# Designed miniproteins, single chains, continued (2): the designs that were tried, part 91

Each design is a single chain, and the fold is of that chain. pLDDT is the mean over its residues in the fold that is shown.

## One batch from the design tools (miniprotein)

Design m7149
Fold by ESMFold2-Fast:
Structure m7149 (fold): chain A 109 residues (1-109)
Amino acid sequence: MLTEEQIKAIREKLLELAEKHGLVPFVQLLLDRFDRGEASLEDVIKTAGYLLELKDPEEQEIVLRLLERGLKPRDIVAYMERKKGVKIPESEQPLAERAEAAFDELRAE
């Protein structure tokens, strides 16, 4: 339902917000995943929103490294929603578990 013009406006707004918060590499990586068909625009927006809520640079760096290692934005969204106590669909529980395991593994390095 989104037009190419609407997608462009959303991308520009996300990059502007990312620049103000020092999150440009994170948001560019998320947009690259969208361009490859590996993430929906909704998942990109939600993941960027959660990154903006993360005020700890070490936690932001962990998310960036996991995305670079191939963790999907949807997995991160499911994990963050579950961590916040939001009820996620049963079909998304494995995505949240995968993200949690990846975060724990990277923190152990």
Scores: mean pLDDT 76

Design m7150
Fold by ESMFold2-Fast:
Structure m7150 (fold): chain A 107 residues (1-107)
Amino acid sequence: MKEIEERAKKIVNALNEILDYAKEALQRMEAGADPADVLADLITKISKLLREVGIKLTLGEIFRLADIAIKGARENKPEEAIKEMVRLLYDSGKITKEEYEKILELI
């Protein structure tokens, strides 16, 4: 139980950092940065951050996660975005049902 709770907290922290990176990416694009360069940087940051918490995503899954995070930042709905990202991780088999349920308790 404590191990699942510690894992859930690490994942929540990683998802919050992804939202912060997505907000920064949105601000950079609004400031006139090349969207392709901004998105490539965001994808790299997401991949590294999740790998550090033991989650390996396919490129397509990383693109979907980035899209959810950017929409959450744009709409100012961070809690909804985190829930959708957690659901993606669960549906892709990267977290257990117990981890999924524990993460939802923390957000």
Scores: mean pLDDT 86

Design m7151
Fold by ESMFold2-Fast:
Structure m7151 (fold): chain A 97 residues (1-97)
Amino acid sequence: SSSRLRRMRDRDIRRQIDDLLRRLEQIGPSYYMMGRAIVQGLREIGLEETLRWLQRLVDASRADLPSVAREFLEKIKNTSSYYVTQMALAQALKEAE
């Protein structure tokens, strides 16, 4: 039963992630690029953490984006995705300027 509940939860979280990415795209290209970088950066950590970070990003003002990126990089500093995510976030922040 725990395996079935986990699969059901993962499916619902993936749906919510897709919805948040669509909302980020409507806010602007910098937000969408950051959202995609967050999804990639959390591949080794998991879907629930990805959902929480995307929810945070949707609510962030443009002025807060550098702080969100910095805190996110600290979260993923021990993952294999760190370097690629750092470069993607830098590009997204440049687009926001």
Scores: mean pLDDT 86

Design m7152
Fold by ESMFold2-Fast:
Structure m7152 (fold): chain A 80 residues (1-80)
Amino acid sequence: SSMEAKLSELIEKLKELTKQAQAALAAGDKAKALALVDEAMDVVSEINDLLFQGAKMTPEQTAELQEAVREAQAIKAQAK
């Protein structure tokens, strides 16, 4: 469905934002890393809204979401 297509796009966006946040943190730009983590958490909120509406994730997508959230949380902890 169109919701599952949107879900896949949001998961890819989340992965890209966490990679950018990690790069910002590695460069010493803590403010940029935190801003990118905030954007990543907004994407997580959109994903949760789609799941609440009945969109289904594959097990692979569930693992990717969990990994990206864990990475974003780790970046946030390091950037504070």
Scores: mean pLDDT 88

Design m7153
Fold by ESMFold2-Fast:
Structure m7153 (fold): chain A 95 residues (1-95)
Amino acid sequence: SLVEEVKALIEELKKLGDLATAYSAEAHLAAILGEDPEIAVDKYLEAAEIAGETLDRQKLLEGAKRIVEEIPKVDKEELLRQLIKELRAAIEALK
């Protein structure tokens, strides 16, 4: 499943110490799956802060709202594939 692949890549990013990318990706995944963008962003912003990472709420929210605007125009599987590509690139940049 594309969702399980995204989740696996997020956990790999957390293991590699890129918490900012990992929590941003969790917020964006939640938006792709139909969660309210503000609720998803605030939830994962708080989780990141507990883990010691400060995220830009406005930037994260703009990304989540853009995803919601794309949902009626593109297949959700294409949004998941794009997120997988971005997460794989982030992991490779850390090696």
Scores: mean pLDDT 84

Design m7154
Fold by ESMFold2-Fast:
Structure m7154 (fold): chain A 61 residues (1-61)
Amino acid sequence: SKTDKRKIQLQIIIDMLEIARDASLLLAERSTNPELKQQLEQAVRETDRQIAELEAEYERL
């Protein structure tokens, strides 16, 4: 069904974003550059927001 296809698509996108978020978080933790650390922390926050929005869409299906 269209719903089943959308659920599969959402799960793939969420998984990809989680990998990207974890990579950014690791880089932020290891960074000694304050500007880079802040940029990576902002990227993590934005990615977490996107994941939460997609998870909410998944739960509504």
Scores: mean pLDDT 90

Design m7155
Fold by ESMFold2-Fast:
Structure m7155 (fold): chain A 80 residues (1-80)
Amino acid sequence: NLERARELLRRAEELIRQGDYKEAAELAYEAVKLVAKTLDAISYTGYVLRALGILIQAELTGDYKGAAEELIELARELLE
């Protein structure tokens, strides 16, 4: 559901404003998965792996702010 993905993105942006970057990145990742499900299987797999890679890198580096911003942008690009 694209509306659910948009809802998750709005919440992720609010969490960024509050400085809760890890939760924002996690919600943005969920939004990417929801939008990617509306695409073909190959595109879905590619986008989910890309989004997962961003989140894993944030866990290794601690840069959840960068991950949240990148994941929100990715999901927004897929929605529009």
Scores: mean pLDDT 85

Design m7156
Fold by ESMFold2-Fast:
Structure m7156 (fold): chain A 69 residues (1-69)
Amino acid sequence: SIQAIVDRATAEITEAAAAGDMAKVNQLLAELKRELRAMGLSDAEVRTLALQAILAATPAMKAHAQKQA
């Protein structure tokens, strides 16, 4: 499902952000956009979901890092 792809990408982006790897964050965002386009979403929908993923990753970063420790 689209939500499962966004959730997975959000987790990966959160991990990269926690490591301070902004190049990896940008790479993962590009990959998310590619996957969503492959599922037939419009450019506007892709932009909205990509923004949702990065915004969700920021507040979740500490919780994700704690669970991975």
Scores: mean pLDDT 76

Design m7157
Fold by ESMFold2-Fast:
Structure m7157 (fold): chain A 73 residues (1-73)
Amino acid sequence: MPLDKDGDGRITKEEFIDYLTKVAGLPKEEAEKLFAFLDKDGDGYITREELREGLRSLGAVLTDEQLDAIFGP
């Protein structure tokens, strides 16, 4: 199930942290640190574009298929 419940191409801090802690098994503190890095504007949301670009700056690349799994098709 996509994390983006509204299908608007954004995920909330709560949804992102919940995903990383429950699905990826990361500690909450690490999930919060990663969210803060990706949410450069501090608006409490990560867009599909911000996630792709933020991970690219860390040397990680997400495919459109992987982004669709997070945000929806």
Scores: mean pLDDT 68

Design m7158
Fold by ESMFold2-Fast:
Structure m7158 (fold): chain A 88 residues (1-88)
Amino acid sequence: HMEELRERLRRIEEALRDYQKTLENVEKMKSKIDELKKKAEELRDEAQRTGNGRLFEEAGRIMEEADKLKKKADETYKEAQRRLQEVL
């Protein structure tokens, strides 16, 4: 009775700690996405100013990397929320 309730509470606390760690990782991913987007924008501006098509291609690749990371961050966040809901 009470032991089962305490075990459930312990599982919830563990799930909350895991959720917080995942949120921290997602925030790190978001920061990296912002850095990548800024770098791509700077390279695109430089490419337009200098006419260097290679910088435009590099900016494109970085933007694709940022988009992939954004999808991964979104999926990771949703998965963490789902796992937390399963324990509650």
Scores: mean pLDDT 86

Design m7159
Fold by ESMFold2-Fast:
Structure m7159 (fold): chain A 64 residues (1-64)
Amino acid sequence: TQPKLATVDAPDEEAAKKAAEAASKVPGTLAATPVVGKSAAVSIAAKDEKALEEAVKAAEEAIK
């Protein structure tokens, strides 16, 4: 199956890095990359929809 993709906005670069690390620990996450430029975010790729949902939740919890 094609990778499932999502982006999670982060308030700053440090939060983006923490969120990427948390997402990468989820089984089925293929990549979690902090994106820092004019704003900060985490780009997440997962093997399926369930893994993507878990990775996004982990990233969002790390930012809170």
Scores: mean pLDDT 80

Design m7160
Fold by ESMFold2-Fast:
Structure m7160 (fold): chain A 93 residues (1-93)
Amino acid sequence: SMEEKVEEVRKELEEILAKAKAHIDKGYQTYLEDPAAGKLQIQAARDAVRLFAKKKIEEYPEVEPEAQRVIDEADTYADNALKKAEEDLKKKG
């Protein structure tokens, strides 16, 4: 049913968010050794969530609130990781 497909998509959105957060955490570690590479890794993880979520909204409009939350949470997590990396790098100098 459509309801079953919507629930599957919600699960996929949570899974991609969890994977993105893990990749952002790795990007934070990379940033401390190589800021340019770390920033690219964090941005790539954020962009992957946004691209996936937007595609799911197009296919299943009912998931838009959950998809938007996942986009916003990935963006916030990435921004916080970048700020923390910049601050921690300054402390290591």
Scores: mean pLDDT 89

Design m7161
Fold by ESMFold2-Fast:
Structure m7161 (fold): chain A 87 residues (1-87)
Amino acid sequence: SIEDKIEELTRKIIEAKSVEEVREILEELKEYVLKEAKTMSDEEIEKLVRLVKGAFTKALSAIKDEEMKKVIVEIANELGKEIRKIS
């Protein structure tokens, strides 16, 4: 399910060992979310946005490295902008 995929990718982000690895997994999450959003109704997109916000909040709470946190915030902002273009 979409929830399971987001949870899996969130776990991988938290377990990542480098800033580069965090960026790669976040780009995968962004592409996955955008692809799914294009097939969804407005109501489904709202649910997806809540799941994704929860995932970013969980990652930011678990990660201690400041450079990794910066990448998470960067990609979260980019994803938010792209989702607004679809809705």
Scores: mean pLDDT 86

Design m7162
Fold by ESMFold2-Fast:
Structure m7162 (fold): chain A 91 residues (1-91)
Amino acid sequence: AVEEMREAGEEAVKKMQEEADAAAKLPAEEAIEVLNSTAEYLIENIRAGAEALAKKYEDKEEILKVGEETIKKIQEVVDAAKAAIEAKAAA
């Protein structure tokens, strides 16, 4: 239950970081588009997964909290990657 949500969250954050590292090799405009699309996809999957698990298990509050914390981590990776790409493009 909660452990499944944590594992899914760790995989999503790792995938976001891997895509951010790959996007850094692209032109700035394309990199930002890829980062936004990947983040939207991963965030939607984490929300859907957390909601599905919360309906089945008694620890729903903790499951939803782990989902929200994962979404925040994904957004932090995206924001940092976008800032780095924009800084390089502006230099």
Scores: mean pLDDT 82

Design m7163
Fold by ESMFold2-Fast:
Structure m7163 (fold): chain A 56 residues (1-56)
Amino acid sequence: MTQEVIELAKALVEQGLSIDDAVNQAAQAVYARRGDALSPVELVQAANAAMDYLES
């Protein structure tokens, strides 16, 4: 889950999106695929982890 957000966000950054825009779009896409299996808290945690990873 967190890894899916990271990988998708990386691809979006390579396409020219900012890290903020890439992480937001990636998190929304992962939520759309897994919404029923994910709490909102888990999604926010995954997005924050992806942001920290890409900003490092």
Scores: mean pLDDT 76

Design m7164
Fold by ESMFold2-Fast:
Structure m7164 (fold): chain A 80 residues (1-80)
Amino acid sequence: MDELIEEAVEEAARKYNVPEEKKEEIKKALTTLVNSTPAERLKTLLAALSRWLESHLSTAKDPRLTAAYAEALRILAERL
């Protein structure tokens, strides 16, 4: 799981040119979400949250960081 999280965050960060400091924020948020969500609900929740964040990019305080987080969630959901 940790390797899948690392790969998803790295790929999303590269796509949106997110700095290392913000990449660690995304990794921590994603790790917390994975550890607090039951396995049977995880894939569905990650995919749903990714779509929800994508639909709210125009109202986000940091659209680039939010887009990277949504992408990391999507990538992880697809690889589960």
Scores: mean pLDDT 82

Design m7165
Fold by ESMFold2-Fast:
Structure m7165 (fold): chain A 67 residues (1-67)
Amino acid sequence: AEVVTPVLFSEVTGEEYEGEPQSTAEALLEAARKLAQELVERGLMSEEAAERALEHFERVARALEAR
């Protein structure tokens, strides 16, 4: 069945049928962290560069949240 995908997506992400992603900034920060780690593991970016990028992204997210 081609329609099985959304059900599997919910199970894979561990989210309920109606997840509550109220904070888009926080969700983006988590996604950025995962992407940085994947880039490091794939050899596309040094761990040091990924750490710096994540730190910068976190600062931006915190600044937006403070407002």
Scores: mean pLDDT 62

Design m7166
Fold by ESMFold2-Fast:
Structure m7166 (fold): chain A 80 residues (1-80)
Amino acid sequence: KENAEKQKELDEMIETVKKVFEEYKRLAKEGRADEAKRLLEQIRNFLEKVLKEHKDVLTPEQQKEIEEMIEEAKRFAEEL
């Protein structure tokens, strides 16, 4: 029950990060590479912190989704 509320907060946070990836996509299309790169670094640092701090409450699905987003952020940063 207690973990269910934390998992809901984590789901909402994951959805927020997905929207930030949409913002990155827009910045990249506009040629704003420095801003896009900074945004990806912020996303990666935030998600890595979440994995470290909330490892005990994350579902396997949430953990995989966060790990995939971290890898995407790293890949996009290298392509900029």
Scores: mean pLDDT 78

Design m7167
Fold by ESMFold2-Fast:
Structure m7167 (fold): chain A 92 residues (1-92)
Amino acid sequence: MLLEAELIKDGEVVKRERQEVKTPAMAKEFARNAILEGESLGADEVRITLRGKDPELTEEAAKAIVDLAKELGYKVEVERKDGVIEITIKLE
């Protein structure tokens, strides 16, 4: 599945990263790195988009990311549309 992370500050995308991942564990690690970089840059939000052909694997990956963000104390919004899962992690 393809993951894209956008680090957002003052309504602007300050960094964008993409990675092909095969497991929920890889998705969680990608999200952890995006959150850490977002914190380092003073981003307000990290938006992670998941695109995959396997709905079950994509949902498990999304859950792993959501659980990680919640464990770190962040508010999370999840949107599902047209086979894409978008996770918005509120850093501040």
Scores: mean pLDDT 88

Design m7168
Fold by ESMFold2-Fast:
Structure m7168 (fold): chain A 110 residues (1-110)
Amino acid sequence: SEEEIEKAKKLMVEIQELRIKALEAIDANDIEAAREYLREIARKLEEFIETATSLSEEEKEELREGIERVRELIEKAETLADVEEAMKALDELLDKMQEQYDKIVDEYEK
């Protein structure tokens, strides 16, 4: 739907802005700020999954499992290297979510 597409676009923009802030925090060696931004990204990814009506429940469960894994890495992060590992896992999940976003847009344009 148009409302679903607009909500998905807004969430993707907010996620990208938070990703930039997380990278800035990592560059500043601010582990706590980086962890907080990564938590916010994970929360917005969860919101994205819940608003996607074109995703099957099985696809949603797979993506939720990915988010839980990223959250575990964030909570265990105590060093810059740990935060970078969490960011890498998050980037892999973001790539997968971008594919789902493209699918939603394609279905809307039909």
Scores: mean pLDDT 81

Design m7169
Fold by ESMFold2-Fast:
Structure m7169 (fold): chain A 78 residues (1-78)
Amino acid sequence: SMDMDMKMADSAADSVVTWDNRFRDDDQMIQRIQDRTVQVIQWLYRRNRQAAQRFVDRVVQNGSPTVQQAAQQTWQQM
């Protein structure tokens, strides 16, 4: 359902932001968080574009500049 997809988008964004905040000094983890952010956007976009937009907006509002850039760049390529 649309409501479930929106809740999944919020939960995924919160997870990305939590990992981003915890591992800001770990280059290997930063790369994995970026890769995960890209994968989640691509997966959500194919399933529900509105949920993908919600995920991107939430990550951009709360993530680090590096994760924000990864989310915005990926969204522009969809």
Scores: mean pLDDT 86

Design m7170
Fold by ESMFold2-Fast:
Order: structure tokens, then sequence, then C-alpha cells
Structure m7170 (fold): chain A 62 residues (1-62)
């Protein structure tokens, strides 16, 4: 839970007009030890909430 909250906070800080570049979103997840799905990596930009949803789904599979 703490790891997820830290990712989302960093995503909000990196957001420009509510969007995070896809490459930055992937880096945030990887720095937290989470491997993004291929579908997630294909996105050009994501919202902080989409990063939360992706991280939460991946953490639930551990």
Amino acid sequence: MERLEAIVERARAAAVDGLVPGAVAVELLEEAGITPSEAFRAQESVTPEQIRDAAEALLRQE
C-alpha cells in the first residue's frame, strides 16, 4: 500500500495538465519494482489514476 501511494504521489508531481508521459509512467513503476504490462507500455500518456490502477492490479498478482 505505501509503495502504491508513493508511485501515485510522484505521478501527480510529474503530471502536466493531468497527464504523465508514458515513458515517465513506466519509469515510476519500474523504480518501485513493478513491471508494467505490454498494453500499459503502449500508451503515449496516462493519468495518475491509470498508473494507480495498473500498479494495484500488478501488486495483487504477487
Scores: mean pLDDT 75

Design m7171
Fold by ESMFold2-Fast:
Structure m7171 (fold): chain A 84 residues (1-84)
Amino acid sequence: SAAELAALRADPVGAAERYLARLRAAKDGTEAAHALAMLRVAASLEPDNPYIQALLAEGEALVRSQPDGAAILAAGEALARTYL
């Protein structure tokens, strides 16, 4: 949502931490793809921040370990592009 994106842009670091936690708690691929997409958006706002980049790498590794992880990763990346 627009409100969710505005909150993310106001605090990219805090958002990245929260979306990584949501990704860990995701009950299905749709929730995982959305959480990963928001984490990618937060990381894109801070490209030179190694902490956020590490959180994104951890989230991507977590998704790759799940059933259909490649499909979830692709969906999250595609969704993130619509917000950038």
Scores: mean pLDDT 84

Design m7172
Fold by ESMFold2-Fast:
Structure m7172 (fold): chain A 61 residues (1-61)
Amino acid sequence: VKLKPSTPEQTKALVIRLAKAGATLEETQLRDALIHNGLSEEEADAVIAEAKAAGATLVPP
């Protein structure tokens, strides 16, 4: 495992793992982190929707 900035795929996998664990995630911070790690705005929105479907609670910051 590299301690480098996550690839888009690694970031997506981590978010979904946290979502399945019932994590509370801040929507704006999550979206910014996904975009910063190489996802498009549309891809970031799709990951957020998938996290919500997986059981994450999304809250405004």
Scores: mean pLDDT 73

Design m7173
Fold by ESMFold2-Fast:
Structure m7173 (fold): chain A 60 residues (1-60)
Amino acid sequence: DLEELADLLLNDPAAALRRLEERTGARLRHVTENGENLLEMDPAMAAELKAIGDVINDRA
């Protein structure tokens, strides 16, 4: 449920990311660019995060 994920993202971002990985079957990747460590998200996870963001914006 996107509402449940929105609540998790606001209260426990780590748990929300874990739930997104479970739901999408995707994983966060660690990448290095110009000597900086970055996190890269699978497109499926990015799409779910966008949907969760829309839910949060609707509630605001």
Scores: mean pLDDT 70

Design m7174
Fold by ESMFold2-Fast:
Structure m7174 (fold): chain A 84 residues (1-84)
Amino acid sequence: SAAAAKAAEEARIQAALDRVLEAGLHQAVTGKGVPITPELVEALRVAGQYLLEEGRRNGDPELVRLGERLLGLGEKGEAYLKAA
């Protein structure tokens, strides 16, 4: 029902945020990027949309910019996968 759908949506968003943070942490610690995968591209889009909406809701321009940047990275990642 609606409650189960909401819980599934929240879990999906949390998983996407965690994946993006792990990729960023890997780059920051090792100086190397993680492989560009369809799963990472989807995570960037899910996380980016969530942060954009949250930024708009809270009137936080920094969250809006972060959301836009993650969405842009998702677009670049999709283009990379199409070229491979």
Scores: mean pLDDT 86

Design m7175
Fold by ESMFold2-Fast:
Structure m7175 (fold): chain A 81 residues (1-81)
Amino acid sequence: MKLSDEEFRELQTKIIIEAINKMVEEKWSREEVLKFVEEKVKDLPEEYKKRAIKSAENAIDLTEEDPEFAKRLAEYEEKKL
């Protein structure tokens, strides 16, 4: 399946927010969060799958460094400029 760049960005953001919420609220490990993201994007083109996984890894790193990152990630989706 091929998504537009906008549709992919929205989907990626939704998946990452859900994954980070599971990490924060359910105490999921990095491995569990990454597996969740991989399962959600498994049917996407290879390029989008790689981008989503890298974005998830970055979001996990930022969440471990700054717990408020999850809130900022949600706000990012609302600010389409």
Scores: mean pLDDT 73

Design m7176
Fold by ESMFold2-Fast:
Structure m7176 (fold): chain A 60 residues (1-60)
Amino acid sequence: SAIEKAIAEAELAKHPDLAAAVEALRAGDEQTAIALAQTVGIPEERALARVRSLLAALEA
């Protein structure tokens, strides 16, 4: 949805490491996506799910 995409874009603009995590996941590098998401305070066990959620919102 347009709202979910706008929220995701705003979050990524605020957190460049999280934007890099989404790009790593888009390239198929899940380990780099997890590591980058952790730099913004997302715990390892939640990192992949969070980055996948952001990528899905951007592609909606």
Scores: mean pLDDT 83

Design m7177
Fold by ESMFold2-Fast:
Parts: structure tokens; C-alpha cells; sequence
Structure m7177 (fold): chain A 107 residues (1-107)
């Protein structure tokens, strides 16, 4: 399974279809669960990811691509700036919620 950094870089560098975007989000979900299985924030993270995947599936491909590039940039920023695993999972969860709110505004 690729790292979170590798998944985020792929989203930034490649023009992914909506189907490929959803697959990358599922891989991110699985990677966070694999790296931080004991995190108290993991259930909230998984719920936030499932909600984001649901809302992304309703967007146009162009809107999904732009939103995912913003997500990927912010994921890379969190990975660079946050050393504490609990703070990282919590920060990723809040980022996913923010992306879901943006997806809802595009409808």
C-alpha cells in the first residue's frame, strides 16, 4: 500500500478520473487505519472520509479534481508540519470535514 505522501503526490501530479479519485480516498482511509490503528480519532476520521467519498461521487469530474488537489496540498502540509500522530489524525479529520463542506457548496 502506498504512503499518505505518495497518495497525495499522485493526486497533485496526475489528472485522475472521479473513479480514480474515489479509489485514492479509499487507499488513504486504509493507510491511516493501518498506520494509526489505536488512535482515538480513527472512528471520526473514517466517518469523515466516508462522507467525503459520498459527496465527491455527486460532483462533476472537474470539481472533484480541483477539490482533491486542494485536499492533497493540505494533506502534504499536515504531514510536513505535524509530528504527533494523534494531532495528525485529528487534523486530517478536520480537513476532510472542510472538504465535504466545500463539496456541498458546489451543489
Amino acid sequence: MPSLEELAQKILEEKLSKEEIIEQLRLMRDRVAAEFPDSPHLPAFEAAMDKLIEEISKLSEEDAQELMKELARNVLFLLKTVADPETLVAGLTELLKAMTSKALELK
Scores: mean pLDDT 84

Design m7178
Fold by ESMFold2-Fast:
Structure m7178 (fold): chain A 55 residues (1-55)
Amino acid sequence: MTVIKFNNEKVIIETTGKTVVKTKDGEIVLESGTLEVPRKDVLDIEGDIKSVEYL
């Protein structure tokens, strides 16, 4: 399960399963936990996405 929360400045990814965050500087793989990335740097997010929320 992956939850994406975002605003104008950042994207917060909270996950309990494999999630791949593709950024301009490379790919970040999360198995579980929370990652915060500047919104402008995020190209794609792949995973079992259950919700996307605006903060």
Scores: mean pLDDT 84

Design m7179
Fold by ESMFold2-Fast:
Parts: sequence; structure tokens; C-alpha cells
Structure m7179 (fold): chain A 66 residues (1-66)
Amino acid sequence: KEELRELILKAIQETTDEEERLALMVYLSHEIDGASLEEIAKTLHISVETVEKLYRRGKEIVEKLL
């Protein structure tokens, strides 16, 4: 799980796209740190639907890196 965390953190540092960075951070928070999508939505003051879309985008990016 730490290897996956390192991979995602490197991707966050290397991305120049702010939306991709946010998507990767949402994926990391949910998959690695265990935060719910609802909690992330509340923290960011955005809809759960938007967080779900960001999570799916982050997952797609991470799957491309594997």
C-alpha cells in the first residue's frame, strides 16, 4: 500500500494539470488514507457527485501508471 502511495504522490508532483492533481489527491485520500467521498466533498465544499468524478479520474490516471 505504501508503494501505491509513493506512486500517487510522485504523479501529483509531476502533473501540470490542476484538475488531474485534485483528482489524484481525492483518490489518495479515499483509497490510501480511508477518507469517505462524503467527507472529502464536505472538506472541499463541493458536491459528492463532483468528488465521485474526481475519484474515477484519479483511478484512471493511477491505472495508466501501472
Scores: mean pLDDT 80

Design m7180
Fold by ESMFold2-Fast:
Structure m7180 (fold): chain A 89 residues (1-89)
Amino acid sequence: ILQLDPNHALALNNLGVVYQNQGKLDEAEASYKRALEIYRAAGDKDGEIKTLNNLGVVYQAQGKLAEAHKIWTQTAVEDLKNAVDRVLS
């Protein structure tokens, strides 16, 4: 119904990196969350994992340690699944 643009998700993830480097952590969080939404809807697991790792770093920088830990636990599980799939293929 709505066209998902993976280039838009990549642009949002890159914008989040720019905001993060400028210390604009709230803007970085918002950009990463939007990119994550698009990557998840598109089934782009690589984009999802990269964006989650970036979001975890932003949460840590904001002092949101519980949120950062939750993200890192999720990315560790997805990274393990990807590693297992690569070995089995």
Scores: mean pLDDT 76

Design m7181
Fold by ESMFold2-Fast:
Structure m7181 (fold): chain A 77 residues (1-77)
Amino acid sequence: NVGIFPELVELLKEMLKEFSERLALAAVSYLEAELAGLSDESLELHRKNLMKKFGVSEKAFNEALKKARELAKKLGI
């Protein structure tokens, strides 16, 4: 419940250069959960909840998540 890692803040800033706030937040929130070691079942539920909460399509979410993973690797996450 404490704040996200500082690296995730930098990731969010980079995502906001290319994606809407809703897509950037959805993708970064999913990646945070994945990095926290949630099970595949919990990650799938979280993914569905994020898409519904932020009102993003599956295609747009997948494109944003792909970019978030690429940027996370460059940031050493």
Scores: mean pLDDT 81

Design m7182
Fold by ESMFold2-Fast:
Structure m7182 (fold): chain A 84 residues (1-84)
Amino acid sequence: SMEQINQKAIDGIKEKAEKAIKKKDQSEIIHVIELIRYEIYTHDFSDDQLDKIIDILKELKKIANKEVQFFIDQVIATLKKRKD
């Protein structure tokens, strides 16, 4: 189902995000952001699924440097607009 396909994409994002957080690696955080951007354009996520991705981005923001934090905020803003 579409829900199962979308959930697998979210699970993949979460796994990569958890690895980036554990390593505190800014390059790995950027790779997760790029993956999220790709998945958003290739999947039709529900509002609840977009909220899960936003929560992952907020966790990444806690360990991100200021430059990467601004990039994360732009992606969060894009996801919030998609929920409208």
Scores: mean pLDDT 87

Design m7183
Fold by ESMFold2-Fast:
Parts: sequence; structure tokens; C-alpha cells
Structure m7183 (fold): chain A 80 residues (1-80)
Amino acid sequence: SIDEYEEEIKEALALIEAAVTINYLRRQGREDLADLVRATVDKYLAEGKIDELYKTVREIGRLVDAGKFDEARALAEKAV
């Protein structure tokens, strides 16, 4: 169904966004936050929470792009 395709697309987009964010954070010397984002992704994937994964990763990405690393960390900590 369309809904099944939407979930598959959301998962793929979330994983791409997470990889981009993690690589950026590692390049910025923020291994702590990169590892926390990875843990957040792994937890939601293990729980099958694709909508939460998609929303959370996108919001973390927005906060990181804005330089709001403490807010991004707090969001990831709530998810883990």
C-alpha cells in the first residue's frame, strides 16, 4: 500500500539524514553527540518506531545545522 511505501521512504530518508548529521558532527569534533545520534537511530530501529525515528532525526539535523548542539543533545538523550 501507499502507507507501506511511505514508511520505507521515511526510514531511508531518516537513515540518510542521520548519516549526514553523524559525519558532520564527527568532522566538528563532536564524537559525543555523533555517538548519541547513532544510539538514537539504533534504538528506534530496534523498536520499529519509524515515524519517531524520522521526526527525531530530522529535528536533530535542523538543530545541528543551526549550531544548537546542546538542544540537539537534549533531544537525542530523551530518545535514548
Scores: mean pLDDT 85

